# Designs tried in a protein design run: designed miniproteins, single chains, continued (2). Part 58

Each design is a single chain, and the fold is of that chain. pLDDT is the mean over its residues in the fold that is shown.

## One batch from the design tools (miniprotein)

Design m5994
Fold by ESMFold2-Fast:
Structure m5994 (fold): chain A 66 residues (1-66)
Amino acid sequence: MEKVELIKKFVENVENNKITDEDIEELARALGISKSTIKKMIEGDPEALEYLRKKAEKILEEEKKK
C-alpha cells in the first residue's frame, strides 16, 4: 500500500476514533518507526492529533487540485 493511502486511512480512523492495532502496525512499518511511538502520538498529545488532522486536510486539498 502506498504511503499516501496509508496516511489517508490512518487519518480517517483518527477522525472517527476507530484506530486499530493493525492500522498502527502498518503505518509504523511504512514509516520505519516503532508502534509504541505512534501509539503515544495518538493517545497522549492533543496537539499532535490536531497537526495530523491539518496535514490530512492539506493532502486532500492537493489531491483535489490535481
Scores: mean pLDDT 65

Design m5995
Fold by ESMFold2-Fast:
Structure m5995 (fold): chain A 62 residues (1-62)
Amino acid sequence: GDRVRKGLVGTLVTTLLSLAVSSSPEVGEFLREQAEKVRELEDDVQKVAELAAEGVKKYFES
């Protein structure tokens, strides 16, 4: 469930970023850098979550 919510948050952040760049280019650049870092972190978190879910499933199946 939380995966879908995180995806929606990512879309919202991208939209807000577009508005920020329109108001202040420097702030927009900074926020874009932060968004890139967050997206990289989300991919790692997703991988860890998948490994944990698979481990739990195997434990329950065994």
Scores: mean pLDDT 64

Design m5996
Fold by ESMFold2-Fast:
Structure m5996 (fold): chain A 62 residues (1-62)
Amino acid sequence: SGRELALESLDKELSLRIYKTYKEENGDVAKTAEKLGVSKSTILPILATFETYEITEEDLEK
């Protein structure tokens, strides 16, 4: 499935950090970028992937 391919293509360590920080910052992309030292242009496609394929925190821990 497209979901499996998306999960295999993600940097799971970075994606998990983005997922957790984005949740802690109440969905604020700018604050997430600042806290992680990562650009918004890196974060936005990853967040779009999470939404498109309904990726959970548990999916990123494996």
Scores: mean pLDDT 84

Design m5997
Fold by ESMFold2-Fast:
Structure m5997 (fold): chain A 85 residues (1-85)
Amino acid sequence: SAAEQALLREIAALVGRMGVELLKDPAVSPQEVQELMTRVSEALAKRDINGVLQVIEEGRERLRDNPAAVAKLEALRKEIEALKA
């Protein structure tokens, strides 16, 4: 549906912005960002919003020693949850 396409596009935009912001953090490895973005893109291609949220949670665990990155991923998760509501 048009509403579903709009939702997926908004989630893709939020995720893309997050990838750019994480790449600006010198404490975050570009490889870690690439792996996270690849897995999110795979979930989005399957229209699996719960899969996107799972990948974000795995990213938070992987980056747990970086409070700034964890806070950004938590904010992204909350925005996606709000869009699903």
Scores: mean pLDDT 84

Design m5998
Fold by ESMFold2-Fast:
Structure m5998 (fold): chain A 70 residues (1-70)
Amino acid sequence: EREIELEVDIALLEIAIALAKMGGTPEDVKRILLNLGVDEETAERIAKLVEEGKFDEAYQLGVEAIRERH
C-alpha cells in the first residue's frame, strides 16, 4: 500500500535526522534521502539544513519530497 510505503520512508528520514542530531553527518541524511528516491538537488538542500542545525526545517522538506515521490 502507498500509505505503508510512505510511513516507512518517513520513519527512515526521522531516524536519519535523529542520528544527525546525535553527532551523525549531513552526508548520511543525504544518502538515505537518495536511497528513498529523493532527487539529488532536494537531498542536498535537506543535508544543508541539517548542517545548519535546522532539523525541523530539514524534516519538513524531507517529508514533502517523499510525499511528492508517492
Scores: mean pLDDT 76

Design m5999
Fold by ESMFold2-Fast:
Structure m5999 (fold): chain A 86 residues (1-86)
Amino acid sequence: SKGVEEAARYARKAAEEAYKGSKGSGVKQAATGISGSGASAAGMLGLVESARRSGEGAERAGRAAGSEEAARYGREAGRAAEEAAK
């Protein structure tokens, strides 16, 4: 559904902000992993779970990079995935 797609978009934004905040130092690998996990879903339930994992990973990457904005987008991705599951 659109809610799941929205969660994936937030996860991507979080990964991009984490990468920018770190100037590519140490966070690029985490951002790549987040993007990959969101794309691995098979079916609706798998997509929702992948979006949640991407959001959690993005939040951790944002915190590690010192980017509050990236962490916020990661949290929003998780919330959108939870809402889509209802």
Scores: mean pLDDT 56

Design m6000
Fold by ESMFold2-Fast:
Structure m6000 (fold): chain A 81 residues (1-81)
Amino acid sequence: KSLEEILRELAQRFADLRKAGKSIEEMTEEAVKFLKKVPKEYAEEVGRAVITILRDYGLEQNRLEEIEKAIEKIKEAVKSI
């Protein structure tokens, strides 16, 4: 799988979660699961894309404090890969 394919899959998955009205916590859990399936060589780039998506969603929901905690969890997940 190419990085471009992985990023497209990530974007679609998160678009679906947004449509379903999932919480920041639920989206973060899904992101961690997604990152565990990503090849190690792409983990950092995919992690950055996840952080961007979560920040945008947090701005829409006015939940910036929850986003800071979510970002920290994503950074830890990337480090564990």
Scores: mean pLDDT 77

Design m6001
Fold by ESMFold2-Fast:
Structure m6001 (fold): chain A 77 residues (1-77)
Amino acid sequence: MDLDLGLSLYNAGQVYFNNGDYLQAGQSYYRSGLYFQRSGNYDLAAQSYRNASQAYRLAGDFDLSQQYQQLSDQLLS
């Protein structure tokens, strides 16, 4: 189920983030957000995209950080 995949990827993102692997964290959080969005869990999707934005900012990818922040904001509007 998309929700289970989203939760698994979110957890992987947290592990990568805590280890300083910000690029992998951003990728995992972004994919988590896609699965949460597909399952209709828009709050979790927005949170996942926000976490991806933060991870990409710390990885030095400001373009992806800005894109995923905007994606998160759009889901909450």
Scores: mean pLDDT 87

Design m6002
Fold by ESMFold2-Fast:
Structure m6002 (fold): chain A 64 residues (1-64)
Amino acid sequence: SKVVEEEYLEAIEAAHNKDVEKMIEKAKETIKAAEEYASGRDRQEGLARGQGGIELAEKMKKAL
């Protein structure tokens, strides 16, 4: 049924948006942890990974 297909696509889109928001939240938590608990190279790597996670999540959001 076309209605079932449309509802399924809406559910996938909603799940995708929720996953993107969760990725951004976890990326921000990674940045905060690196800022509060890490130093030197470990801090720089944690900040870079968190920022990369935000950038990836934004790209995924735009892909739909």
Scores: mean pLDDT 74

Design m6003
Fold by ESMFold2-Fast:
Structure m6003 (fold): chain A 82 residues (1-82)
Amino acid sequence: IKEKILEALKPAKVLGITIIGDKVHITVQVPNAETASEEELKQAAEEIKKNLSKIAKVLGVVIDLSSKPPVILIELELYPEQ
């Protein structure tokens, strides 16, 4: 399952991933995050949500602009049969 999540997040850089039971918390940095506009980050977040929704239930995707470079925080719920 971890490998499928990493594949779905490419080409974003995974900074951290934590799996607790059926919950997954991921921190990712999109390509060119340092120069990306807020609108570009929102577009990347929507693309990530779309790709991940094919393999897990997406509970939330949040853009953290307080980080430099900005990061996207993702919360997933794994399907029991996936």
Scores: mean pLDDT 76

Design m6004
Fold by ESMFold2-Fast:
Formats: C-alpha cells, sequence, structure tokens
Structure m6004 (fold): chain A 60 residues (1-60)
C-alpha cells in the first residue's frame, strides 16, 4: 500500500494522529498473523512512512 502525505493528513483530520498510528501498528500485527513475511514487511514499511509523515507534520 502506498502511503501519501495527503492520505495521512486526511486520516488524521478524521481520526486523529494517535488512531492513525494505532491503525498502522494493527496492520503490522495482522500481516504478521497471516504468516506472510513479505506482507508483514510491507505493513512495517507503511508504518515507518506513516510515522515519518506524522513527525514531518509535527504530530509525533
Amino acid sequence: MEVTEEEVQAQVDRYGAEKVLAAAREGVATMRASGDERLAAHAEEDLRQTEALLRKLGLL
């Protein structure tokens, strides 16, 4: 899944930064539970990108 600044900002506006971060972390846990290491790695990268964008926006 491609994470964009616009997408992250829209989710923050609707749910707040803490919920957006929690959802990304839940995505990592879900993909790890699937047993597919590649899907888990993708979710971990999406989490890193989300954290970087939140930090850039001053929300982390």
Scores: mean pLDDT 77

Design m6005
Fold by ESMFold2-Fast:
Structure m6005 (fold): chain A 80 residues (1-80)
Amino acid sequence: TAEQYEAALLKLLDYYESLGLSREEIVDVMIRVATLLANYAKERGEEEVAARLEAFRDWLKENPDASVEELKARIRELGA
């Protein structure tokens, strides 16, 4: 399940990058996506992956200037 959330986040990140969003816009969108996915994981009883998604969301809030490469690296840690 963690691997599925990782794959989904990477696909969404690639999509938003393809739209030409700024790094700050991408981080803001990814905070919303991570929050939504964390809530979805909780509803499904996937508490450990929900906690990892919330940790990713919190990291994004502390790193609003994160590059796409940093985002990809952090997302890959989710499924590892």
Scores: mean pLDDT 84

Design m6006
Fold by ESMFold2-Fast:
Structure m6006 (fold): chain A 70 residues (1-70)
Amino acid sequence: EALEHIRAALAALDAGDVDRAIEHVERALELEPKLNSAKKGLEALRAGDVDEARRHLQLAAQALEIEQQL
């Protein structure tokens, strides 16, 4: 579920919808509060740095995908 929200946030950013991306990252952090890359992504979104947010959220998705394989 946290991974679905991170993926939805990335899709929202591709569509130019920063507010929807913020909502999805906040929901992901409710499920995975220690996901530091998602926290950094949220901080970047709130600062208006979309490129930095994408970088951090891609790392968050990768971390969650690795956990699913373990």
Scores: mean pLDDT 84

Design m6007
Fold by ESMFold2-Fast:
Structure m6007 (fold): chain A 98 residues (1-98)
Amino acid sequence: KEELEKLIKEAEAKLTPQARRDVDILVSLLEDNSPVGKAAAAIVLSGLVMEHGEETARNAVLLVAYRLKDKNPEAAEWAIRVAKELGMSEEDIELIKE
């Protein structure tokens, strides 16, 4: 649990203010398990990757997964899968799943 909190704090610290706003937008879009929200979230994520790169997008989706873990587990699982596709380590993926 302490290792997870450290991972989240480090991910948040690596984000630009713009990317942090995109995290808030992604959480808002995915908070309800709606098809429209998921489609909009995919567009926001694509923009984040194109503008800031895969490392920033990976850290952003990790924060999205953490913030949605209790509110929308299905959306959190989607975000974890995206983080893995963006090159997040298996160790970090296992830590967020705990």
Scores: mean pLDDT 78

Design m6008
Fold by ESMFold2-Fast:
Structure m6008 (fold): chain A 63 residues (1-63)
Amino acid sequence: SELEGAYQQGYEEGRALAKAGVSLRDMTSYIALEMKRLLDEGVPEEVVRAYVRGFVEGVWEAY
């Protein structure tokens, strides 16, 4: 599903950034800007929420 794909994409991106040594502070700035960009582009809110959930979970798995 679109929601499942968005979650998986976020998960892999968050995990990759954390493994690359990007700080939690910089990752929070990154995800905030990405959320705004996707919403401004008209991506449905539920898809953006799935992406963000995936991102946070991916970051958490690397820590």
Scores: mean pLDDT 86

Design m6009
Fold by ESMFold2-Fast:
Structure m6009 (fold): chain A 72 residues (1-72)
Amino acid sequence: SLVEQYKKMYEEYLERIKELLKQGDYRGAGILVAALGIRGAGLMMEASEEEQKQMLELQKKFLAEVKKLYDS
């Protein structure tokens, strides 16, 4: 499903962002955050209203995790 693709994409990018931040590569991490936003928006444009609601809840969780990584 599109929701499962969205979730998997965010989980994979979170792991990559985490690794870059641990290495002090803030620029690389920022580029991945931007790319993820663009790719995520593309999936949401093809999604139903119900799928979009689920994706928005996943996005909130993703943004909270990104904030934690930048704050550490």
Scores: mean pLDDT 81

Design m6010
Fold by ESMFold2-Fast:
Structure m6010 (fold): chain A 81 residues (1-81)
Amino acid sequence: MSEENIKRNKEFQDHVLQMFDHAGQMYDALERGDIDTAVQHGQQAYEHALKARELSKDTTGVVTMAMNLGDGMLQRAQQAS
């Protein structure tokens, strides 16, 4: 494995961990009715999912799940307009 591949895999893992951390904070904020904080953490989770997708070669499942969650939220927002 090249140093470039090791760095990429580490960055991928860091983004996946941050995605789950922000997703958890989003749900915690929703449970307490703090919609503004929930939206901020949801956006951060989505951005980290996009970064993980850019770095990933063979781990599309987790990224696809996160992207589908983001698309579902965006679609619901568009329907509510």
Scores: mean pLDDT 70

Design m6011
Fold by ESMFold2-Fast:
Structure m6011 (fold): chain A 71 residues (1-71)
Amino acid sequence: SKEELIKELERFDPEAAEAFKNGDYETAIKLLEERIKKVREALKTAPPVAQEMGKRDLERLEKILEEVKKL
C-alpha cells in the first residue's frame, strides 16, 4: 500500500517520503536515485560489516524506487 511505502521511505529518506506524500513522484524518484548513488559510493570503501548492511539497504531502496516508478 502507499502507507507502507511511505513508512519505508521515511526510514531511508524523509525528504523523498514528503515529496511522495505530496504527489511529487518526480522529486521522490530523484531523491531516491541520489540516495542510492551515495550508498553505492560509500560501499566502495566500506568495511565488511558495513558492506553487508549497505547491500541490504541498497536492495530495499532499489525495490522502493521501482514501486514508485510504477505509479
Scores: mean pLDDT 83

Design m6012
Fold by ESMFold2-Fast:
Structure m6012 (fold): chain A 59 residues (1-59)
Amino acid sequence: MTYRLTEAGQAVAEVAFGERRETVSGAELAEIVEKLTGVKVSPEEAIALFEKAGLVERI
């Protein structure tokens, strides 16, 4: 399933990947968390964190 990044979410993804992204998978969200925090999370946990923070929305 694909998730749309909000403007704030796009800025966070750009810091993690070095490129601007408009959409990401749950696995890519987990990779962003690991790159920025050093903590490995499941895709489901990463999705929940980013939705709670207002960084992604479902499409």
Scores: mean pLDDT 79

Design m6013
Fold by ESMFold2-Fast:
Order: sequence, then structure tokens, then C-alpha cells
Structure m6013 (fold): chain A 61 residues (1-61)
Amino acid sequence: SDERVQEILDALKDLPKEAAIQLLEREIELLRTQPRPGMSEEEVEELIADLRRAIEELRRQ
């Protein structure tokens, strides 16, 4: 999960902080509102937690 947080941050490194945060918030909303075939509810919640950690890290910068 630390590795996935770093991968998320690296993927967004060329974006302005505010734009990166907005993209991550949108992804969290989509994960909550649309079912993902092939992912358990627990796997979805873990991904949301990693996305939230990435947002928190961006806000610290």
C-alpha cells in the first residue's frame, strides 16, 4: 500500500497539486458509486484508503 501510494504520486507528479487532488477525489467517488468487477468490497476500500493517503501527502506539500 505504501508502494501503491508512491505509484499514484509518481503518476501525478507533472500535475499541479490542486489538479492532482481533484483527480484523486473524483476516482474515490467513482469507486464508491460504481461497482468494479474483479474487486472485492475490501479491495475497493483498501484502494480508497491509498487514494486518501495520496491526497493527504499532496496537501502536506
Scores: mean pLDDT 81

Design m6014
Fold by ESMFold2-Fast:
Structure m6014 (fold): chain A 93 residues (1-93)
Amino acid sequence: SEEDLIAELEGIARELLATVRTGSPAQVAAALAAAHARIAALGRRHGLSTQTTVQLREALEAMVQRALADPDAPADAVVAEFVARVREILAAE
């Protein structure tokens, strides 16, 4: 379901954000690559278009840049911005 997809994407975002906040650059790069692979697998599982899957990956990259630009931003706020963008992308599918 769309709700299950959003919940899984939120989980991926929270795990990635924790690594961005605490990890080395190498750990962040590895976590981001793993998150992209998980989003690709979710896109296939939920029958999403290639365009929608690309937009979800771009939203994840934007969240990482947002977190790096403002390291003091609350994690819940950064994740909520990502989830709001995910909802916009899925509403257009």
Scores: mean pLDDT 88

Design m6015
Fold by ESMFold2-Fast:
Structure m6015 (fold): chain A 61 residues (1-61)
Amino acid sequence: MNEDSVTAARNLAELQELGNKYGDKVREVAREASRVMRENDVSTAAEKVTELLEAAKKELE
């Protein structure tokens, strides 16, 4: 995998883990991140998934 693919996959996995801990609101964000990865190129997906993860972490802190 290129670096963007690794970043997107790692950040999606972290969002999925947060969804398991904090419930449906974060699971919805993880589903959106999965959609972003399917519908966008790798570089755009990495950027958007990172933004979704950062926003979720900010709300949970």
Scores: mean pLDDT 79

Design m6016
Fold by ESMFold2-Fast:
Structure m6016 (fold): chain A 75 residues (1-75)
Amino acid sequence: MSGEEVVNRTVEGALELAEMLAASGHYAAAIAVLERAKEIIQEMEKQGKISKEVAEKAIKELDERARELEAQRAA
């Protein structure tokens, strides 16, 4: 499996789990899942397993969802 495929699966899994947690009102846990996925992606970039572009795209998707969840939690 390529590093990019691992990143795509990590992002998909984290977004799906975060959505399920948020739907149940567990916003803090949902955000923690997204933060954990970012850590994995950052480590892969640091190790040279993925390109900066792949890492930046994945981190952006996770950050955007985390911001949406923070806004929903505050409302």
Scores: mean pLDDT 84

Design m6017
Fold by ESMFold2-Fast:
Structure m6017 (fold): chain A 59 residues (1-59)
Amino acid sequence: MSVLEVGLAELDEIAALADAGASYAEIGERLGLTPAQVRSMYRLHRAGTARPLLEAAVA
Protein backbone atom coordinates (compact mmCIF):
# COMPACT_ATOMS: atom_id res chain seq x y z
CA MET A 1 0.00 0.00 0.00
CA SER A 2 1.42 3.36 -1.09
CA VAL A 3 0.93 6.39 1.15
CA LEU A 4 0.93 9.62 -0.84
CA GLU A 5 0.31 13.20 0.37
CA VAL A 6 -3.42 12.38 0.21
CA GLY A 7 -4.06 8.65 0.60
CA LEU A 8 -6.01 6.58 -1.92
CA ALA A 9 -8.48 5.76 0.88
CA GLU A 10 -9.47 9.44 1.02
CA LEU A 11 -10.28 9.45 -2.73
CA ASP A 12 -12.56 6.44 -2.20
CA GLU A 13 -14.19 8.09 0.85
CA ILE A 14 -14.84 11.30 -1.12
CA ALA A 15 -16.47 9.29 -3.93
CA ALA A 16 -18.63 7.35 -1.44
CA LEU A 17 -19.81 10.55 0.29
CA ALA A 18 -20.56 12.26 -3.03
CA ASP A 19 -22.55 9.19 -4.15
CA ALA A 20 -24.52 9.43 -0.88
CA GLY A 21 -25.51 12.98 -1.88
CA ALA A 22 -23.06 15.04 0.15
CA SER A 23 -21.89 18.36 -1.32
CA TYR A 24 -18.20 19.16 -1.79
CA ALA A 25 -18.44 21.63 1.11
CA GLU A 26 -19.90 18.96 3.42
CA ILE A 27 -17.26 16.42 2.37
CA GLY A 28 -14.54 19.03 2.95
CA GLU A 29 -15.84 19.82 6.44
CA ARG A 30 -15.98 16.10 7.26
CA LEU A 31 -12.44 15.37 6.04
CA GLY A 32 -10.82 18.72 6.90
CA LEU A 33 -10.35 19.70 3.24
CA THR A 34 -11.44 22.69 1.15
CA PRO A 35 -14.24 22.22 -1.41
CA ALA A 36 -11.68 22.92 -4.16
CA GLN A 37 -9.43 20.09 -2.92
CA VAL A 38 -12.43 17.73 -2.74
CA ARG A 39 -13.39 18.64 -6.32
CA SER A 40 -9.85 18.02 -7.61
CA MET A 41 -9.59 14.65 -5.85
CA TYR A 42 -13.06 13.60 -7.01
CA ARG A 43 -12.18 14.46 -10.63
CA LEU A 44 -9.01 12.38 -10.37
CA HIS A 45 -10.95 9.42 -8.96
CA ARG A 46 -13.71 9.74 -11.60
CA ALA A 47 -11.18 9.89 -14.46
CA GLY A 48 -9.46 6.70 -13.26
CA THR A 49 -12.69 4.83 -12.49
CA ALA A 50 -14.76 5.89 -15.53
CA ARG A 51 -12.11 5.11 -18.17
CA PRO A 52 -12.53 1.28 -18.33
CA LEU A 53 -16.31 1.58 -17.96
CA LEU A 54 -16.48 4.11 -20.81
CA GLU A 55 -14.43 1.78 -23.05
CA ALA A 56 -16.77 -1.12 -22.26
CA ALA A 57 -19.84 1.02 -23.05
CA VAL A 58 -18.36 2.24 -26.37
CA ALA A 59 -17.33 -1.24 -27.53
Scores: mean pLDDT 66

Design m6018
Fold by ESMFold2-Fast:
Structure m6018 (fold): chain A 79 residues (1-79)
Amino acid sequence: ELERVREALEQLRKDLEQLKKLLEEGKYVDLAEEIKEQLEKTKEQLEKLKEKYPELSEEIEELKEEIEELEKLIDKLLA
């Protein structure tokens, strides 16, 4: 189970990096508000995973920071 969770976190990081690039290129700007809502839900799920798997705390905190950077980018796009 732990290994599967770690693989899911690695995939999430790749997905977040791809999303950031697409948003910077002007793609999905029309969905920016909806994306931000999904990012907030993802942060909540990561907090729960951190509680359940403390061994992944460092990786989870790094992902939360990536999400916060994306949220800042989205705020700029919505301004």
Scores: mean pLDDT 82

Design m6019
Fold by ESMFold2-Fast:
Structure m6019 (fold): chain A 94 residues (1-94)
Amino acid sequence: SMSAIDQITLPNGQQLIIRVIRDGDDIIIIAQVGDYQISISLSDGSSSFRLPATGAIIRAIRDGDFVTIDVYQDGQLIARSLINVDTGNILSFQ
């Protein structure tokens, strides 16, 4: 299985750690901020979830071997990561 890790600084100064794990045909996203952790499967190709402490929204979309992770705060895109789950390569914009 391949694993990729990205780190995003949220507007409140907290660090968001995103881990993307390929497990066979599934892709699992693990998001951690402070004491909060959530694990989400992308079996349906996409998922969206809110971080309770910050109100930030994470949107993950699978397209083949690529996962796009978008982080929104107050309706604005604050970070985007494009992850190749075959190679573990990450292209990040903040």
Scores: mean pLDDT 80

Design m6020
Fold by ESMFold2-Fast:
Structure m6020 (fold): chain A 95 residues (1-95)
Amino acid sequence: KKAELSKDAAELRSLAEEVRSGTLTPGEAVTRLASILKMSLPQLRELVGFNKTESVDPVELVARLAGLAGIKVSKRTVEELPSILEKLADRVEET
């Protein structure tokens, strides 16, 4: 269990860095996030309260997921996306 959480946390931190460096767009980051969580993208949308077929802002999706994990998100912008992903990684590692 602890080894799996450490791996998921490392993958989330890698994702945050790829977004920060501009290697991934926010939309690509959400696709990778779903893969890290072992979910399909429609399942991830439904988890955070969107319809499976709804057009979803990637930053809003990640911010809602962070809220479900007990993380407070003050700004819902592309510039905050790496910070939100790092906080998700920290929460995964601390559980």
Scores: mean pLDDT 77

Design m6021
Fold by ESMFold2-Fast:
Structure m6021 (fold): chain A 118 residues (1-118)
Amino acid sequence: VASRRELRLMLIRMMRDIYRLYVDEKASLEEIEARIEEHVAELAAVSSPELTARLRALNAELLERFRRIEAGQLSAEEQERANALKSLFPELSTKEAAFEVFLADTLARALAALDELG
């Protein structure tokens, strides 16, 4: 099992890699899903079964949220949060701002799970 510090860095690198694929490289959701599965498999090899299960659940939720971005099916609250980030960073599209918000939420919850279970 990797140290808490090593697992934390792996989670941060995963989120940064996913952001780069979506925002900079304009990757498809299918490519993003495949990359997330690669990162989760690597994490599963070095983390506890309990932490791995929590991370897989968070990953599934994140992918559902990304599909909702592409479908234009954001809630009023999610749209407001995306618009607030876009007002600070006007170069971001609404989709890119929503993606950033969902990645940040997922990372925060993953780090909390690591603190609880790691």
Scores: mean pLDDT 82

Design m6022
Fold by ESMFold2-Fast:
Structure m6022 (fold): chain A 87 residues (1-87)
Amino acid sequence: SEAKLEEALRLAEEAARYALEGDVEKAIELLEKAIKILDSIPQPSRQAQLLKALAEESIKILKSGDEELIRQAALGLLQAVRQLRAQ
């Protein structure tokens, strides 16, 4: 569903902003919600598959406690969301 992909993209963008503000717990919660929405898509597009993989990797980095890696991951997630919206 295009609507589900856009909702997941919005959640990923919001998660990246919370991560940049230092709210790592909220960022993880939002990314887990995005993954759950993406998992509910019966035939996920390439974009949906890429967003899920990126969200899963971002959660691992957020859980690492490495401030520099968290900042880089958050900025990368924002850039990826912008690119995935450009259709």
Scores: mean pLDDT 89

Design m6023
Fold by ESMFold2-Fast:
Parts: structure tokens; C-alpha cells; sequence
Structure m6023 (fold): chain A 95 residues (1-95)
């Protein structure tokens, strides 16, 4: 289900961030991009067609961006606009 996929995505994003704590911002962003392309892009239209699922995806992405900004100072400006950036990512293709 979408709920199960989004909860799994949240857990996997948290795991990727933890596993890459000692990596560069570029490396963790690449790992997250791969995860989003693998797990989200194939079902993105289903997610954005469901208002609750869409909002949950925005929340998950915003939380990940906030965690990135806390760990990598160069990403702090993106983290400061986490929800805005998450909304734009949901409305466009993932990197």
C-alpha cells in the first residue's frame, strides 16, 4: 500500500542518513537520489493523486532535508527552506 511504501521510505531515508554520517554532502545526496528514483518515481503519480500520501511524502522529504542541514553546514540554506524544497521535489522529477 502507499502507506506502507511511505513508511518504508521514511525508515530507509533515516538509515541512509545514518550510514552516510561520515560521508560528504554530495555522497549522501546521491544515495538519497537513488533511493527516491527506485522507491518513489515509479509510483509518484499514485502518491501525488492522494492528498494524504502527497502530504506524507512532503513531510518525509522535509524531515530528511532538515537532518541533512543539521549534519552538513553547506546544506543549511536548503534545510531552512525544507518544506518549500520538498514541495518542489514532489512537483518535479527527482535528481
Amino acid sequence: SLEEHLEDLRRRLAAVLEQHRDASAGEVLRAIGELLREEVEPIKEEIVSDPEARERLVDILAEALERIGARWPEMAPVAARAREVAEKLVNSSFP
Scores: mean pLDDT 82

Design m6024
Fold by ESMFold2-Fast:
Structure m6024 (fold): chain A 75 residues (1-75)
Amino acid sequence: MALTAAQTAVLATLDAAGPLGLSVAALAAALGLSAAAVSAILASLEAQGLVSKTNTATTVYKLTAAGLAALAKTA
């Protein structure tokens, strides 16, 4: 799996946040990135199955088992 530094940072931030996940705004604040940049990274990670959207009323992103395994492999 080819993870960029930005993708790895997003996955590490989600891992640190725990099982509840984070919104795009919370990730943008934690990483010092724009919401648009975080959304693009999350879309790429979601396409790879490394994160999931779990709430239709409020969009939060959670680290999947595959995402945790990918993060562990790159660490």
Scores: mean pLDDT 76

Design m6025
Fold by ESMFold2-Fast:
Structure m6025 (fold): chain A 97 residues (1-97)
Amino acid sequence: ASAKIKALTEKLKKAKTVEELKEVLNELLELFKKHPEAAGQALDALETALNAAKTEEMLKAVLEATVELLKHLPDDLELILRAIGLILRAIGLLLDF
C-alpha cells in the first residue's frame, strides 16, 4: 500500500481540477479502507492535498475525504487527532473565502 499511496500523493499535488482531485481522493480512500495500517500515510496524502488546494471546491473535497477517512480510522488517538486537526484547518481555510 505504501508505494501506491506515494503515487497517489504525487497525483494529489498535480491535480488542477476538482474532478481530478476527487478521483484521486476516492482511490486513496478505497486503498485505505482495504489497508487500514496505511492510515498515517493516507493522512500525510490528505495534508499534501489540503496544502495544494487552490479553490473553495478543492478545500471542500479534501474536507469531505478527511471526514470519510476519520469514520474508518483504527482506535488510535494520534491518528484521530491528526484527522481532526486537518478537518479544523480545512474549515479555517474555507472561512477565509
Scores: mean pLDDT 84

Design m6026
Fold by ESMFold2-Fast:
Structure m6026 (fold): chain A 70 residues (1-70)
Amino acid sequence: SKEEMMKLMEEFLIENQNKLSVDQAMAIAKVFLLYMQGKLTQEDIDAVYSTLDAESREQFDKLLKELDKL
């Protein structure tokens, strides 16, 4: 559901709030919005990955895979 997708994004942002800059958080939110609109590109995903460490990338990838199931 949309509520469940929003909760997943919120949980990711909360877990990483001390590690993420405002720009990184905005980029992640943009990816989520583009996904919901069916406009998400691989370039948008790659841009976020380039700013995240390996652990955060794994969590973000897991989030994207859960969204693909919805």
Scores: mean pLDDT 73

Design m6027
Fold by ESMFold2-Fast:
Structure m6027 (fold): chain A 94 residues (1-94)
Amino acid sequence: MVDLALSLLEEALREEDIETRLALTNVALGLLERSTPTPEQRRRAIELLEALRGKLRAEAAELAKSDDPRDRALARQLDRLVDEIDALIARLRA
């Protein structure tokens, strides 16, 4: 399960469509939360999550500037996902 989660995070980082990236990330987070990764897998997960956090935060910032309510709703969804990523990184570091 952990290896699948890591593969999904790597795919999310390469994905150009924001909604598809959001879906892949949500699945990967769920798998990681239900798993007991090894120290090596934990380190790799943190690296991928930090990279993805940066990408999602940048996308959320741009969408938040939009006059389209749908773009602003997506920005809020991405901000919540970033918060979930931060919580998981903290848990993995403990």
Scores: mean pLDDT 86

Design m6028
Fold by ESMFold2-Fast:
Structure m6028 (fold): chain A 90 residues (1-90)
Amino acid sequence: SPELEELFNKLPPELRKKIQMIFFDYARENKSVEEVAEQIVKAVKDYAAENPETAEEIISTTKKYLELESKEDPLEEHREIAKKALELLK
């Protein structure tokens, strides 16, 4: 989806790369949906803590991305990861 790609591209390059690597490790290491979701949330919160001036915008953009990802990703497991990450990112 162009909208999903646009939202993801609004995230900082370092955070985007980290999230992509977490999904890559999920596929390679057969981690649980919960473990992957927790790793994504940790990466986002760690980035926000290190960048307090943009923290609110990063969290808000990530929530929008995860909501759309949970509906549009062609892989059911990726949709479940996004749903769980969104729930944990309170």
Scores: mean pLDDT 84

Design m6029
Fold by ESMFold2-Fast:
Structure m6029 (fold): chain A 94 residues (1-94)
Amino acid sequence: SAATREQILALFREAVARILELLREAGYPEETLERFRKGAEQVEAAIAAETDPAAWLNLVRTFFDDVISMEKDPAVRERLRELRDETVARLRAL
């Protein structure tokens, strides 16, 4: 539904803000953070255009997995995985 989509978008935006904060704390340059922000905006547009609820969860999960795959520090990867699992659980509860 439209209400569920709005809740998913709100949770995704919250998660993206937390990802960007974690990566900034980890020493990522602002140019790289801007690229992640633009990638997140593309995912938001895809969620807004999508009508299949199963695809919304997959879009969010894929974004997290892409960010995690680019990170090489095991401690930062663990924090990103925890945030992914928390976000996915919150989305599944909607």
Scores: mean pLDDT 85

